# Designed miniproteins, single chains, continued (3): the designs that were tried, part 15

Each design is a single chain, and the fold is of that chain. pLDDT is the mean over its residues in the fold that is shown.

## One batch from the design tools (miniprotein)

Design m8524
Fold by ESMFold2-Fast:
Structure m8524 (fold): chain A 92 residues (1-92)
Amino acid sequence: MIKTKIKLPEAERERIRAYFRSLSPEERKALLKGLIRELEQLKPSLDPYMQKKADEIIERLKEAIETNASLEEMVELYVEAVAFRVEALLYR
């Protein structure tokens, strides 16, 4: 049905992970909250398929902040959210 997907290169994903790990816990939460706001702001401009994906990522980000998810879980979620944001902007 659908086979089109855009990937961030592994080198870029590792750079994003390293950057996020270098931040303080407060800076990490601020960055995730900022990303939630950007995704919510983008959502009305997206098609229904991408809106659903945005909702799923926003909810995962909110849950990670609320539950104080592990550093590694937050790192992987941040990378996924950044990759989605890039994908969403390219599909517009």
Scores: mean pLDDT 77

Design m8525
Fold by ESMFold2-Fast:
Order: C-alpha cells, then structure tokens, then sequence
Structure m8525 (fold): chain A 65 residues (1-65)
C-alpha cells in the first residue's frame, strides 16, 4: 500500500541520516526493523524516529538490534 511504501521510505531515511544500517522485514501487519551501527547513540536516535513514524502512521513496528 502507499502507506506502507511511505513508512518504509521514512524508516530507511531515518537510518541513513544517522549512519545506521537498516534491514526491514514485513510480517503480516507488522514491520520488523533491524538496526545495526557502531554508534549506540545514533542507533538510539534512529530507533526513536522510527517509533515516532509508527505512532504517526498507526502501523505496528518492532525494532530489533
């Protein structure tokens, strides 16, 4: 859907902006986001932005490290 495509783009942009590696899996109605990076604070900031995207869109998002 357009909503899912937009959310995926925003999630990838959030990771890219922080220099964090992002891998996305779709599982039913849930978006599973795997974050990996050398800088723990950057990973934390990316996760916080992704959580805000989830809250704003109403989509189910699970963040994993």
Amino acid sequence: SLELDLAEAMIRMAGSAEGVEVDIEFRGDTIIVHLKGEDEEAVKRAAEIIEKIAKGTGLKVEVKF
Scores: mean pLDDT 83

Design m8526
Fold by ESMFold2-Fast:
Structure m8526 (fold): chain A 52 residues (1-52)
Amino acid sequence: SEAAREAARKAAEEALKKGYTPEQVMGFASGAAQKAGGDPDAGIEAGREVVE
C-alpha cells in the first residue's frame, strides 16, 4: 500500500541521518512497511532507493 511505502521511506531517511549502515537502514524500512500492514519486499525496495 502507499501508506506502507511512505512509512518505509520515512524510517529509512531517519535511520540514514542517524548514521546507521545501509543494511540497517533497509531493515528499518522493511520493519516500518510491515508494521503499517504492507508488503515487506516493498519496504526493502523503498529503503534501497533512499540509500542510493
Scores: mean pLDDT 79

Design m8527
Fold by ESMFold2-Fast:
Structure m8527 (fold): chain A 80 residues (1-80)
Amino acid sequence: MEAEEELLEEAVRAAEELGLDPEEARRQLERVLAALRAMAEAAGMPLAEVIRLAAEGKPVPAEAEEGAKAGLAAFQAALA
């Protein structure tokens, strides 16, 4: 839980470096994170692994498919 918040904060910082509004980026990243968390729980794997696979271009939740390309890149940067 705390680690997920830390990843979200790092992803928001990375998104801000990309010129995105930090508040809007945080809101969108929170939605993406919630969807990835649900996928991780259903698959029985760590959230970090699901984020990594999604960032590599595996199928992502519908809410992430269009709006979250930059958000997934920011999550990938936060994990690296």
Scores: mean pLDDT 63

Design m8528
Fold by ESMFold2-Fast:
Structure m8528 (fold): chain A 91 residues (1-91)
Amino acid sequence: SSAEEEETLKKLRELLEKLGVSQEDIDWFLEAVRTYFEIKKRIKEEGPSVLNTLSDEERVKANLGAVLIDAVKMNEDEQKRRIDALLKFIG
């Protein structure tokens, strides 16, 4: 639901702020998660052929969004490791 998506985005923002991530990187990561939710919704409504219509940028954002959603569910040490790895990936 949209309420569950908003709660996930709120928890992710709080986590990234706690870890000292820059506002620019926080905004990019939240956009990646929003992209993941939108693509997941489209796959549910339109079927798996949606994957063939995605740009390379949308694919990267969706994949990173999935990793970020998983990170929110992890313990603090694993959250830090995963976020640090993503920050190195984006530069």
Scores: mean pLDDT 85

Design m8529
Fold by ESMFold2-Fast:
Order: sequence, then structure tokens, then C-alpha cells
Structure m8529 (fold): chain A 65 residues (1-65)
Amino acid sequence: EIEELRKKAEEYEKLARDSEKGAELAKQANPEFAKSAVKTLQDVKDYYERKAKELREKAKELEEA
């Protein structure tokens, strides 16, 4: 259970990183399109970071119990 939560958190952390990299690439490839794409990718990054934190906190609570 705890291991599964940690693995899922790691997956979300990776997705957040990928979204951040995607935003940088979008800025480089098409500056006019980039403003909209960057906003979307920032929101996706924030969502995954939040999910990862929730899972890490849950894993810590269970491990300390």
C-alpha cells in the first residue's frame, strides 16, 4: 500500500515535469500559440504536483502509524 502510493506520486511528479518541459518547448516552437499552450501546461503541472503531494502525505501518515 505505502509503496503503491509512493510509486503513484512519482508518476505524477514525472507528469508535472513533462508538462513544464512541454511549456518551454511550446515557447520555442511557436511564440504566438505559446501563450495559450503555456497556460494549459502550467495548470496541468499544478494539478499533478498537488496530486503527488497528497499521495506522499498519505504514504507518510500510513508509515508513521
Scores: mean pLDDT 78

Design m8530
Fold by ESMFold2-Fast:
Structure m8530 (fold): chain A 57 residues (1-57)
Amino acid sequence: SRREALLRELGRLAEAQLEAARAALEEARKAGDLLAEIGATLRVIGLELDLELAGTL
């Protein structure tokens, strides 16, 4: 169905965003950029929380 296809696509996009956020965190850590590391860490936590909440619905 259209809904199932949309949910699958949204799930793929959410996973891709989380992967990109984790990669950004690793790059910030490697660069020693504390502000970028804090920002990337908060984004990873937010995306992981959103995925956990979606998984409980």
Scores: mean pLDDT 78

Design m8531
Fold by ESMFold2-Fast:
Order: structure tokens, then sequence, then C-alpha cells
Structure m8531 (fold): chain A 72 residues (1-72)
């Protein structure tokens, strides 16, 4: 369902924003787990790299990875 996938992407985007605004090991682990559950297998270092980007670039990268994962 496209609506279910949109909800999942929105949750991932919210977690990414939260991790950028208040970076902590807990928030990084939460985002990594949510990404893994969505089929996006990133290491903690790759998650930190994603969070180091400006928000618009980080969101574009997230959307691209999510689209690739749901297409597989």
Amino acid sequence: DRLERLGQLNRLASLLVEAQENPSEEKINELQKALHDAGIDLSKEEVRELLSKPLPEALRALVARFQAAVAA
C-alpha cells in the first residue's frame, strides 16, 4: 500500500530530523533500527554521515535509499 509506505517514510524523516536536532547514541540507534526495518541497512558510521549532511540533502538521500529499498 502506497499510503503505508508514505507513513513509513514520514516516520523515518521525523526520526532523522530528531537525530539532527538532538544527536545522541540513543537517537542514532533508533534511526538505524527504523532504517533496517524499512530495508535500509546502514552501519552506525553511515547513519552519522547521513546526519552530517544539511537537512535538505539528508532528506533527499533518505528518500533515494527508501525508494531503492521498496523497489527491491
Scores: mean pLDDT 83

Design m8532
Fold by ESMFold2-Fast:
Structure m8532 (fold): chain A 79 residues (1-79)
Amino acid sequence: MLEEAERKVREAERRIKEIAERAAAGEISAEEGEEEVRRVLEEAEEAIRTVAAAEGYDPEEAYERVREIAVGMVRKAAE
């Protein structure tokens, strides 16, 4: 289970970087990028919380921090 969660987290991170790169290139708007990131995070929420708990972090804090970083990356990239 944990290995699958770790894989999902790595995949989500890769997808978020791709979304940010597309926003930076002007291929998608900041709003479209944020929506895509939101979907990726929603799909990976349980995996993120699982990995955070296994690493000794508070799952709720970890998920919120990941969300803030991901959304911030897309907003900054689009501008």
Scores: mean pLDDT 82

Design m8533
Fold by ESMFold2-Fast:
Structure m8533 (fold): chain A 82 residues (1-82)
Amino acid sequence: KLFEGADALYRGDYEKAVEYFEEALKANPSATVYLLLGVAYDKLGEKEKAIEYFKKAIEMATKNGLTRLRDEAEKLLKKVEE
């Protein structure tokens, strides 16, 4: 699920990446999956959804002490908001 989503994202199949990451999210919500959903939606031009998922990634990364993932999500959020 997570690997299939990452592969789809790498190949530019952003709609398929969203499908795989949503399956991964249903199985186990994680800051990484929220971050990757934000990236996939950003690539699809779904700016509002990308912002929502980046914010969820930041919240979850902060709660779990994932400083590097939090910082990356914050950078991506700022790029989408600009």
Scores: mean pLDDT 84

Design m8535
Fold by ESMFold2-Fast:
Structure m8535 (fold): chain A 96 residues (1-96)
Amino acid sequence: MAALDLPADLPLDVVELSGEVASADDVTLHIRVRLSRVSREEAVELVDRLVDALLASAAAEGLTLTESRRPSEDRAVVEVETPAGHRLRVVAEVVE
């Protein structure tokens, strides 16, 4: 199983984590920041920080970045592949 570490400064008190496993080689991690816990400006800043930390972690672990999308301020998608061909997708989004 590919080890992609979450940022050490991730505020777990304001984010919700869930994972979906389609197969041993295809895992999606969802990180959701709720507006009921933080302001919209703080939630968008948290998504920015999560993306930066995930990209830095992937580079440090020697993972191949296969996708990096920011379709809105409220949503980011980062996909990486291990040298063994395992795919890990992280979706970070702001929710109400």
Scores: mean pLDDT 69

Design m8536
Fold by ESMFold2-Fast:
Structure m8536 (fold): chain A 66 residues (1-66)
Amino acid sequence: MAKNEKIAEELIKALEELRDRGVLSEEDARELIELAEKIKTAKDEEVPKLIEELGERLREAVERNR
């Protein structure tokens, strides 16, 4: 659905912004962007789980890059 694509695109833009600001390393940003891209093709029931996983990994990546 177009809804899932828009969510994924907004998340990808946010992750690219964090990379550009130096909050995320290139490697961590790439991995998180790949995870966000999965939302585009995911079933609606899978989207909340992917968002949870992305948030958890993002937190770990930001703390590691301190």
Scores: mean pLDDT 80

Design m8537
Fold by ESMFold2-Fast:
Structure m8537 (fold): chain A 70 residues (1-70)
Amino acid sequence: MDDEIDAQARRLADALLTGLRDSDPQEREDLERGLRQLEDDLRNTEVPDPYLEQLARRLLEILRERRRKQ
């Protein structure tokens, strides 16, 4: 995996998780729905930019791992 993609995905995950911590319940639900939609879109759509596809997949993996750890 590209080290730059991993670093960028971790930075985005940190920002999203910080936002979730400070969000009200409605904003958390909206963000979780958005993450599920992104996962569905990645299953059904070929992303034109391989960099963006790898970044999105790595971001989702990090978010799932951190959320499972509570």
Scores: mean pLDDT 69

Design m8538
Fold by ESMFold2-Fast:
Structure m8538 (fold): chain A 86 residues (1-86)
Amino acid sequence: EEEERLREEREKRYQAYVDAANENMKLGDIAMEKGDYETAISYYLVAALTYRDLIKEFGPEVRDEAEQNLKKALEKMEEAIKKYEE
């Protein structure tokens, strides 16, 4: 009853975090394509922070996928930083 309702609410919030993080990753990729590396860094950072917060809030059930996505966001941010420093 109450536990099932909280589970459904958490699943909806999880999806909102995933959608927000994925959108920021997409915007970062667009900025990279345009050569706007500073903007790309900002979007990838927001995505990484969103995945981190998702792991913190939702815990072990989502950890493997969210950690993989967090790692990807950080790797793309590092790539953007490297390009910006060129």
Scores: mean pLDDT 83

Design m8539
Fold by ESMFold2-Fast:
Structure m8539 (fold): chain A 60 residues (1-60)
Amino acid sequence: AKEELYEKLLKGAQTLLPFVDEASLLAFLKQEAIEEGKKLGLSEEEAIEVAERAFRDAKA
């Protein structure tokens, strides 16, 4: 669940990072995490935390 969402968001972040500013990328990842997280039974708060982690790790 969370790990599956994380991998998807990490791949998306790595793909988009060269083409968009960081603020827009983070906003996009949060939106995607909330939408996909609902399908996986995750709360909005849990989904946002996964998005923030994926964004941070994509920049490392």
Scores: mean pLDDT 83

Design m8540
Fold by ESMFold2-Fast:
Structure m8540 (fold): chain A 77 residues (1-77)
Amino acid sequence: MELEKQAQEALEAGDEEKVKELAIEAARILGRGLAEKYGAEAAVRALEEAARVAEEAGLEEVAEAIREIARELREEA
């Protein structure tokens, strides 16, 4: 939640590198938390949806990183 706000603020400031770093960090935290509470399958679905949103926003590198996190989570399950 707080990290998501920080990513939004960085985006408004035009700091592309910081936005990428914060988005990837948020995806790792979200994925781990969801996997712990709801299972790896639910976490993977949430991450795949987040990757789609990032891709639509033109953040292809962030979308690829999120999909990689989802794959790691699926393999660890």
Scores: mean pLDDT 74

Design m8541
Fold by ESMFold2-Fast:
Structure m8541 (fold): chain A 71 residues (1-71)
Amino acid sequence: DKKKVAKEILEQIDKLNQFKAGVLTDDEGTEASVKLGEGIGRLRDELKDLFQPGKGSSINEIKEAAKKIIE
């Protein structure tokens, strides 16, 4: 279910924001980063426009795309 993967992406982005705020350990931040990358890979076709050659995407753009998949 793509919605389940999109929800996992949102959860990992939230964890990365907590890591930046100094709330999580380095191990927890690393795990969140790995899981975010895995989730993005699973939704590659839906997120394709965000990863066009020469175009960078912010975590916020990925978050908004994942929200659209869930809704």
Scores: mean pLDDT 71

Design m8542
Fold by ESMFold2-Fast:
Structure m8542 (fold): chain A 93 residues (1-93)
Amino acid sequence: ESAKELLEQAAEAAKRAVEALKEGDIETALKYLRGAIRLLEKAEEISKEKELVEKAKEYAEKALKAAEAGDIEKAIEYAEKAAELAEEAVKKE
């Protein structure tokens, strides 16, 4: 599996988390955020854009913590940032 494929999947997972958060489906959002973090961890090992991938993972982890704390507004902000950074990393692969 290529870094680009992992990053595309991570960006999609983060976007699905945002949609779930907007719908109030916190359980589904947490599942997608955990998935995104796992995909970003795998991508970090093989990506040329290690710093962008690390930042995407950091924001996905912040989104997970915010969602667990019930701070939905911050969870959405952080998850959107994670998706943006993952997509930027895809473009540079």
Scores: mean pLDDT 87

Design m8543
Fold by ESMFold2-Fast:
Formats: C-alpha cells, structure tokens, sequence
Structure m8543 (fold): chain A 99 residues (1-99)
C-alpha cells in the first residue's frame, strides 16, 4: 500500500535500510500491482546503504525494463551505483540525465 511505501521512504531517509526493505517487501505482498518508481528507488537506495551496489544496479535495470518513468533522483542514484561498481561510462551517462 502507499502507506507502507511512505514508511519505507521514511526509514531509508534516516538510514534504516534493513527496515525500509522489510516495509517494501510488505508493500509488494499487499499489492497486486507491479512495483512503481518509488518502490524501485527505495529498494536500490537501500542496497546502496547496505554496501550492495551490484544489487542496486540490478534493481535500477529492472525499473528501466519495466517501463517505470525515471526522475532525477533515480538517475542520480543510478550514477552513484554504477560508479560504485567501477562502470564510469554508465555513471557519467546517468549523471548527464540527472541534470
């Protein structure tokens, strides 16, 4: 539900990445809808905070492949995630889209 996603956003914003992931999983189980851009963003940011940038990249690629509209926050996160795995070309590409 939107309320569970909002709570997950609050947890990720204060650095509680493990709790944010629990709320996102609960939101996913409660919904028959596919994940939206906010759910993908919280998931990817949580993976970054947990030191799992490859998982963050995979999450962002799933968002792109699902046709989720990308905003500046997601492009900035994509740039950071790709830089963390040593893919500077993709990091620069997404950084240019965040501008």
Amino acid sequence: SDDLVQQARDYVDRGDYRTAMRYIRRASRASSQPPDGTMYYITARSYMGLGQPSSAVNTIQQAINSGVPMDSDMYRLASQAYRSIGNDDMASYYDSLAS
Scores: mean pLDDT 88

Design m8544
Fold by ESMFold2-Fast:
Structure m8544 (fold): chain A 61 residues (1-61)
Amino acid sequence: GPLEAEAARLRARAEEYRAKAEKYRELAKATGDKRLELEAEIEEGMAALLEAMANWLLSKA
């Protein structure tokens, strides 16, 4: 249904944010730049938020 479709879209977006977080973590380890580590945490937080929203929508379906 439409809620399941929206949840799937949010989960796809969450995967993109997780991939970006991993990339920033690898770069932070290579450079020692704490700002890149913080950016990875922000991207991971966004992914967690989107997954929580997707789970909430699925609870309504």
Scores: mean pLDDT 88

Design m8545
Fold by ESMFold2-Fast:
Structure m8545 (fold): chain A 65 residues (1-65)
Amino acid sequence: NAAAYANRGNVLFNLRRYDEAVEAYTRAIELDPNYAKAYLGRAAALANLGRDEEALEDYEKAKEI
């Protein structure tokens, strides 16, 4: 389910495995496109990867939900 992928993303983020965290959060979003916490998690991971424009897009999307 979406929550399980988001939780996986959170664990990977804490391990500083940011690319894998992005993948896990993306799976959560695919399962539930209205899951604001998954967009926020992915934004944080993307920012840590220097992918600032993509991080900003996810942050703005989370605000719309």
Scores: mean pLDDT 90

Design m8546
Fold by ESMFold2-Fast:
Structure m8546 (fold): chain A 71 residues (1-71)
Amino acid sequence: MIDEAEVVLALGLMYYALGNIAYEKGDYETAIEWYEKALELFREAQRLGHPDAERYIEEVEKKLKELKEKL
């Protein structure tokens, strides 16, 4: 059985993957949009008690900081 926290984390991982694809293609504005959506979902997963959410929040925040420093 998949709980709500798992579903929300999975959605966040999908957006995170889209952000990584955009980043690799040099589409930094698109990467920022996908990473911000992933971050919102990972924060919701953390609120719902998912143990892996904190790790992914930290990774996305690092990516967003790195991208915003280049703009």
Scores: mean pLDDT 83

Design m8547
Fold by ESMFold2-Fast:
Structure m8547 (fold): chain A 45 residues (1-45)
Amino acid sequence: KEKEELDKLIEEAKKNPGKSPINLSTFMERQKKRTEELLKKLEEE
């Protein structure tokens, strides 16, 4: 669910870099958190 939404957001930002060039820091933080969540999921599954 969130995985798909995140991917869509990234693609949209890539498509329209002028629309959301801000929040780069937030995006990086989200990526870090997502990586940690993925690691947790890997251990679960």
Scores: mean pLDDT 66

Design m8548
Fold by ESMFold2-Fast:
Structure m8548 (fold): chain A 64 residues (1-64)
Amino acid sequence: MEKEVLRAIADMYLALGKKAYEKGDFETALELYQKAVELYRQAGDEEGARLAEKFIEEVKKKME
């Protein structure tokens, strides 16, 4: 159903964000994780949204 599709797309953005983070592209990782949070929330996946927010905080620590 639609929520499952949104969750799958959110998972893709999380994976892309993680790859950007591993490359040191912190600004790109932040944008990708932010998109993942948005999609998880649209899907009603609060756990996925919190996971993506955790990754956002990790990126912010690297940019401080």
Scores: mean pLDDT 84

Design m8549
Fold by ESMFold2-Fast:
Structure m8549 (fold): chain A 59 residues (1-59)
Amino acid sequence: DAVRRGLEVAIEAGFATPKVEEALKADPETRQKLLDEVIATIQRMADGGHAGARALAAA
């Protein structure tokens, strides 16, 4: 499941927040919405020069 995989990657990168934990327990629609926000945050940080976020965005 691509959504679950994306959430696991975000957690490993240190983006483990109450929102991510809630998403893992939520329905599929809510999980997808929260995952999109996490991915957008990672991409924004990568564009800003964060090494860990750049590695994730490039994966």
Scores: mean pLDDT 64

Design m8550
Fold by ESMFold2-Fast:
Structure m8550 (fold): chain A 68 residues (1-68)
Amino acid sequence: PSVTLTVLDDDTVRLTTSAPATLIFADGREIALDGEATLTREELLRAKLVFEDGTVIDPRKEAKVVRE
């Protein structure tokens, strides 16, 4: 699976995944991703993506970063 991080503004990012994933935040909150989610930058800082195949991706370190 792959992850793209789109910078929308100073506080807002869009996270796009090539496969279904669960976004897990540092506070234990979870969001199911069906391809895209819009997050604050602070929420992203300690979040992890877990894919169906067990792959874990840190979106800040492993995502392709783009700007619109």
Scores: mean pLDDT 77

Design m8551
Fold by ESMFold2-Fast:
Structure m8551 (fold): chain A 99 residues (1-99)
Amino acid sequence: MSKAELEAETEISMLRISYAVSKTNAKKALEKGDLEKAKEHLEEAIRALERLIAALERAKEEFADNAEFVERLERELEEARRELEEAKKEKAELEKKLA
């Protein structure tokens, strides 16, 4: 692994952790019936996913000559984009309950 590749993987991992923490906090808030707190954490999760997608897209462009790394990045991009759409739907449902 090159230094640049390691730095990219570190950034991606940190963003995945940020998303996982925010998603867990949102779930805990929902279980307690705290819809406003759940929305706050879900908005944090959405921001982390948007940053993750941007980081994955940059890494894919930077390491385009590394086919195995690009394939992993493409799988993570597909997953992150799916998770982002799901999180946006969850936020919309919470907004209906808070209205």
Scores: mean pLDDT 86

Design m8552
Fold by ESMFold2-Fast:
Structure m8552 (fold): chain A 60 residues (1-60)
Amino acid sequence: SIEEIKKKLLEIKEKYEKLLEELDKARQNNAPESEIKKIEEEIEKLKKEGEKLNEEFIAL
Protein backbone atom coordinates (compact mmCIF):
# COMPACT_ATOMS: atom_id res chain seq x y z
CA SER A 1 0.00 0.00 0.00
CA ILE A 2 2.77 2.47 0.89
CA GLU A 3 4.62 1.58 -2.34
CA GLU A 4 1.42 2.26 -4.31
CA ILE A 5 1.04 5.67 -2.64
CA LYS A 6 4.68 6.53 -3.45
CA LYS A 7 4.17 5.47 -7.07
CA LYS A 8 0.99 7.53 -7.34
CA LEU A 9 2.74 10.58 -5.86
CA LEU A 10 5.56 10.20 -8.41
CA GLU A 11 3.03 10.00 -11.28
CA ILE A 12 1.27 13.12 -10.00
CA LYS A 13 4.60 14.96 -9.72
CA GLU A 14 5.58 14.03 -13.29
CA LYS A 15 2.19 15.09 -14.68
CA TYR A 16 2.33 18.31 -12.65
CA GLU A 17 5.77 19.19 -14.07
CA LYS A 18 4.56 18.44 -17.61
CA LEU A 19 1.51 20.67 -17.14
CA LEU A 20 3.71 23.52 -15.85
CA GLU A 21 5.80 23.19 -19.02
CA GLU A 22 2.64 23.21 -21.17
CA LEU A 23 1.41 26.31 -19.32
CA ASP A 24 4.69 28.12 -19.98
CA LYS A 25 4.55 27.18 -23.68
CA ALA A 26 0.91 28.24 -23.97
CA ARG A 27 1.69 31.65 -22.46
CA GLN A 28 4.79 32.08 -24.65
CA ASN A 29 2.72 31.26 -27.76
CA ASN A 30 -0.14 33.62 -26.78
CA ALA A 31 -2.66 30.78 -26.53
CA PRO A 32 -6.30 31.76 -25.87
CA GLU A 33 -7.15 32.48 -22.23
CA SER A 34 -9.57 29.53 -22.29
CA GLU A 35 -6.70 27.13 -23.03
CA ILE A 36 -4.50 28.71 -20.36
CA LYS A 37 -7.34 28.48 -17.83
CA LYS A 38 -7.90 24.80 -18.70
CA ILE A 39 -4.24 24.00 -17.99
CA GLU A 40 -4.35 26.00 -14.74
CA GLU A 41 -7.46 24.08 -13.64
CA GLU A 42 -5.73 20.75 -14.35
CA ILE A 43 -2.72 21.89 -12.32
CA GLU A 44 -4.96 22.83 -9.38
CA LYS A 45 -6.72 19.45 -9.51
CA LEU A 46 -3.36 17.65 -9.42
CA LYS A 47 -2.19 19.82 -6.50
CA LYS A 48 -5.29 18.81 -4.53
CA GLU A 49 -4.79 15.12 -5.36
CA GLY A 50 -1.11 15.26 -4.43
CA GLU A 51 -1.80 17.13 -1.19
CA LYS A 52 -4.46 14.58 -0.19
CA LEU A 53 -2.16 11.62 -0.87
CA ASN A 54 0.74 13.34 0.89
CA GLU A 55 -1.45 13.91 3.97
CA GLU A 56 -2.30 10.19 4.00
CA PHE A 57 1.38 9.26 3.60
CA ILE A 58 2.54 11.59 6.42
CA ALA A 59 -0.27 10.35 8.70
CA LEU A 60 1.05 6.78 8.45
Scores: mean pLDDT 81

Design m8553
Fold by ESMFold2-Fast:
Structure m8553 (fold): chain A 100 residues (1-100)
Amino acid sequence: MSERVKSLEAKVEEEPDDATKWLALGRAYYEEGRYDEAIEYYEKALELEPDNAVAWLNLGLVYYAQGRYEKAKEYVEKALELEPDDPAAKGLLELIKKEM
């Protein structure tokens, strides 16, 4: 586990109600290929902020990385419901459709 992950774990312990800390922790686990933990931490961010389009998009990205294209599509479409003009979400949705 990287020093970055350890630092981010300490930050969520200090500020468990800050969704941005959970998003950062989820991203760090995603970057290490630890997708199940990344999903858990992104879901924690969504418990705090259900309308966080970034968290929905990041969940879609993790499911895409796992090859779970139906779930990836569902989460990316939710992100687009919240932020219809997000080019990152639109781009990921096109990639998902090519795999389906």
Scores: mean pLDDT 85

Design m8554
Fold by ESMFold2-Fast:
Structure m8554 (fold): chain A 69 residues (1-69)
Amino acid sequence: SNDEIAKKNIEVALELLKQGNVVAALSGLAEAIKVGSGEIKKLAEEAFRALQEGNVEKAIELLEKALEL
């Protein structure tokens, strides 16, 4: 499903954030937002916003929550 593709992009974005690669993580999250739906899309959008505000810790927490869905 598109939500499974979104989750895969979120998993990659999380790994990139843990490596300090925010720019690549934003690109992966943009794809997750584009293909995802419902709660997973909302959490990915909130994480993207957190990253643009410089809050990497909040973004990681939100993406970990999305992967629990």
Scores: mean pLDDT 86

Design m8555
Fold by ESMFold2-Fast:
Structure m8555 (fold): chain A 74 residues (1-74)
Amino acid sequence: SFEEVKERALALLRGMVTVENDPELEKLLKQFEEAKTKEEFIKVLRQAVDYAREKGWTLVAELLEKLIEEIEKL
């Protein structure tokens, strides 16, 4: 379900914020929590993918991309 995928994305983003203590990640987490539409969630997750790739967090970027694919199928 969309709610299940959203909860998984939130858990991943919250985990990243806890580990990295990065203001950009905190901003992305807040934007994701405030998102109301499927399109808004995908937009924030794509921004998180771009940021993860810039930081060299390849595994995280791949996990976020899979979450985007799951949301797009809903």
Scores: mean pLDDT 83

Design m8556
Fold by ESMFold2-Fast:
Structure m8556 (fold): chain A 63 residues (1-63)
Amino acid sequence: RPPAPQRILDAARAVFEERGFEATSMDEIAEAAGVSRATLYRYFPSKEELAEALAEAGPAPAP
């Protein structure tokens, strides 16, 4: 079972790709990741930090 930060990153990557960065809200990312808003903000206090974490994680896993 992937830890919450990994689930958030996976959801954020998918939502940003589908809707674009500006059109995406933190609430939508939390819903997609299956976490509460409090949990999301605990790991990533802003949408920009999520984007930075995604850049550090690299591109989507190549299955």
Scores: mean pLDDT 75

Design m8557
Fold by ESMFold2-Fast:
Structure m8557 (fold): chain A 68 residues (1-68)
Amino acid sequence: MEELLATARRPENRTILRSLLAAGLIRPEDIPPLAAWLDAARDRLEELQGIQRFVATGRIPAPPRPPP
């Protein structure tokens, strides 16, 4: 059971999946595809939050560091 929950990379997603299992809303076999979907959704949310912070602060991306 915990091994399937570990397919979710983010702790928040593991908590969501554990809650859904405890409520009987999903089966153990549903965990891997749901974990992948939740992780992808969280990755997109973090990307959007990064864009929102850039817009809010007016920061210019740091210049690339030259190689030695």
Scores: mean pLDDT 70

Design m8558
Fold by ESMFold2-Fast:
Structure m8558 (fold): chain A 55 residues (1-55)
Amino acid sequence: MKLLDLDPDEVDKFLAELYEKYYNGEITKEEFIDLLEKELGVKREVVEEHFKLLE
């Protein structure tokens, strides 16, 4: 996660862009989870819990 280095502003921007793409149908839920895991190093289970809170 060298690109973001846990910078809250960069994380918020990245998350906002991913949520926008997901809600616009540009990416699937699985792709969204995969991108968070790869870019932020967040465990898949944690991302799935966040989706439960959004539903």
Scores: mean pLDDT 69

Design m8559
Fold by ESMFold2-Fast:
Structure m8559 (fold): chain A 94 residues (1-94)
Amino acid sequence: MTEEERRRQIEADVAAVKSMLEELLKKLKDGTITPSEAARLITAISLQVVALELLGHPKAKEIRDLVLKLSQAVDAGNTEEAIKYAEEAIKLLE
């Protein structure tokens, strides 16, 4: 992979993760998310964060930990904690 290709891939993957986290955050705040929809979004986010880690993104491991905590909070029905972890993950992508 060239340095240019790596940069473009990181930018694309960051944009994808951020977009999915923002969608999840909005639906958590609106109370409109189903458990199935949350699981689907979190799975997609997790796969893209693994891709960022493989690409050498310096915050990927921290984001991965936050996504794990987000998943656990959603499974526990703890919406406030889920919102907090989603917001922190978005902040690390800026």
Scores: mean pLDDT 85

Design m8560
Fold by ESMFold2-Fast:
Structure m8560 (fold): chain A 77 residues (1-77)
Amino acid sequence: MDAEEYNAKGKELFKEGKLEEAKEYYEKALEIDPNYADAWDNLGEVLRAMGKFEEAREYFLKGGMLRLEAAMEKVYP
């Protein structure tokens, strides 16, 4: 599986309420592509659903930072 496939599987598991399994698949996506901003956001959503709000916040910030860096490379070369 590539990072997108792991992320997609994580989304399926999250919809099924399998929070721990969804977390594992998002973590696998990030092991393959640590710059995959969507996987950081999705991991944050899982942690928020698990009641781990402080950890969720850190992952949302990481995803946002990666998106900002990508945007700045295109706009401010």
Scores: mean pLDDT 81

Design m8561
Fold by ESMFold2-Fast:
Structure m8561 (fold): chain A 62 residues (1-62)
Amino acid sequence: MDEILKKYNIPESAKPEIEKILKLAEEGNTEEAGKLALELMKKYGLSLDKLTLALLEIKEEL
């Protein structure tokens, strides 16, 4: 995970929020996961593309 966050310039301080987004998505709560992803993007100034690619890459390594 940490290497993927660094690759997409996502701060490690976002890690707990990313883990929560992934858990909600796995539980089928994709609407709430999407809302948290948007809030994370606003908080850290992340692009949708970078966050989406990071989440997909993290999921593939789990």
Scores: mean pLDDT 78

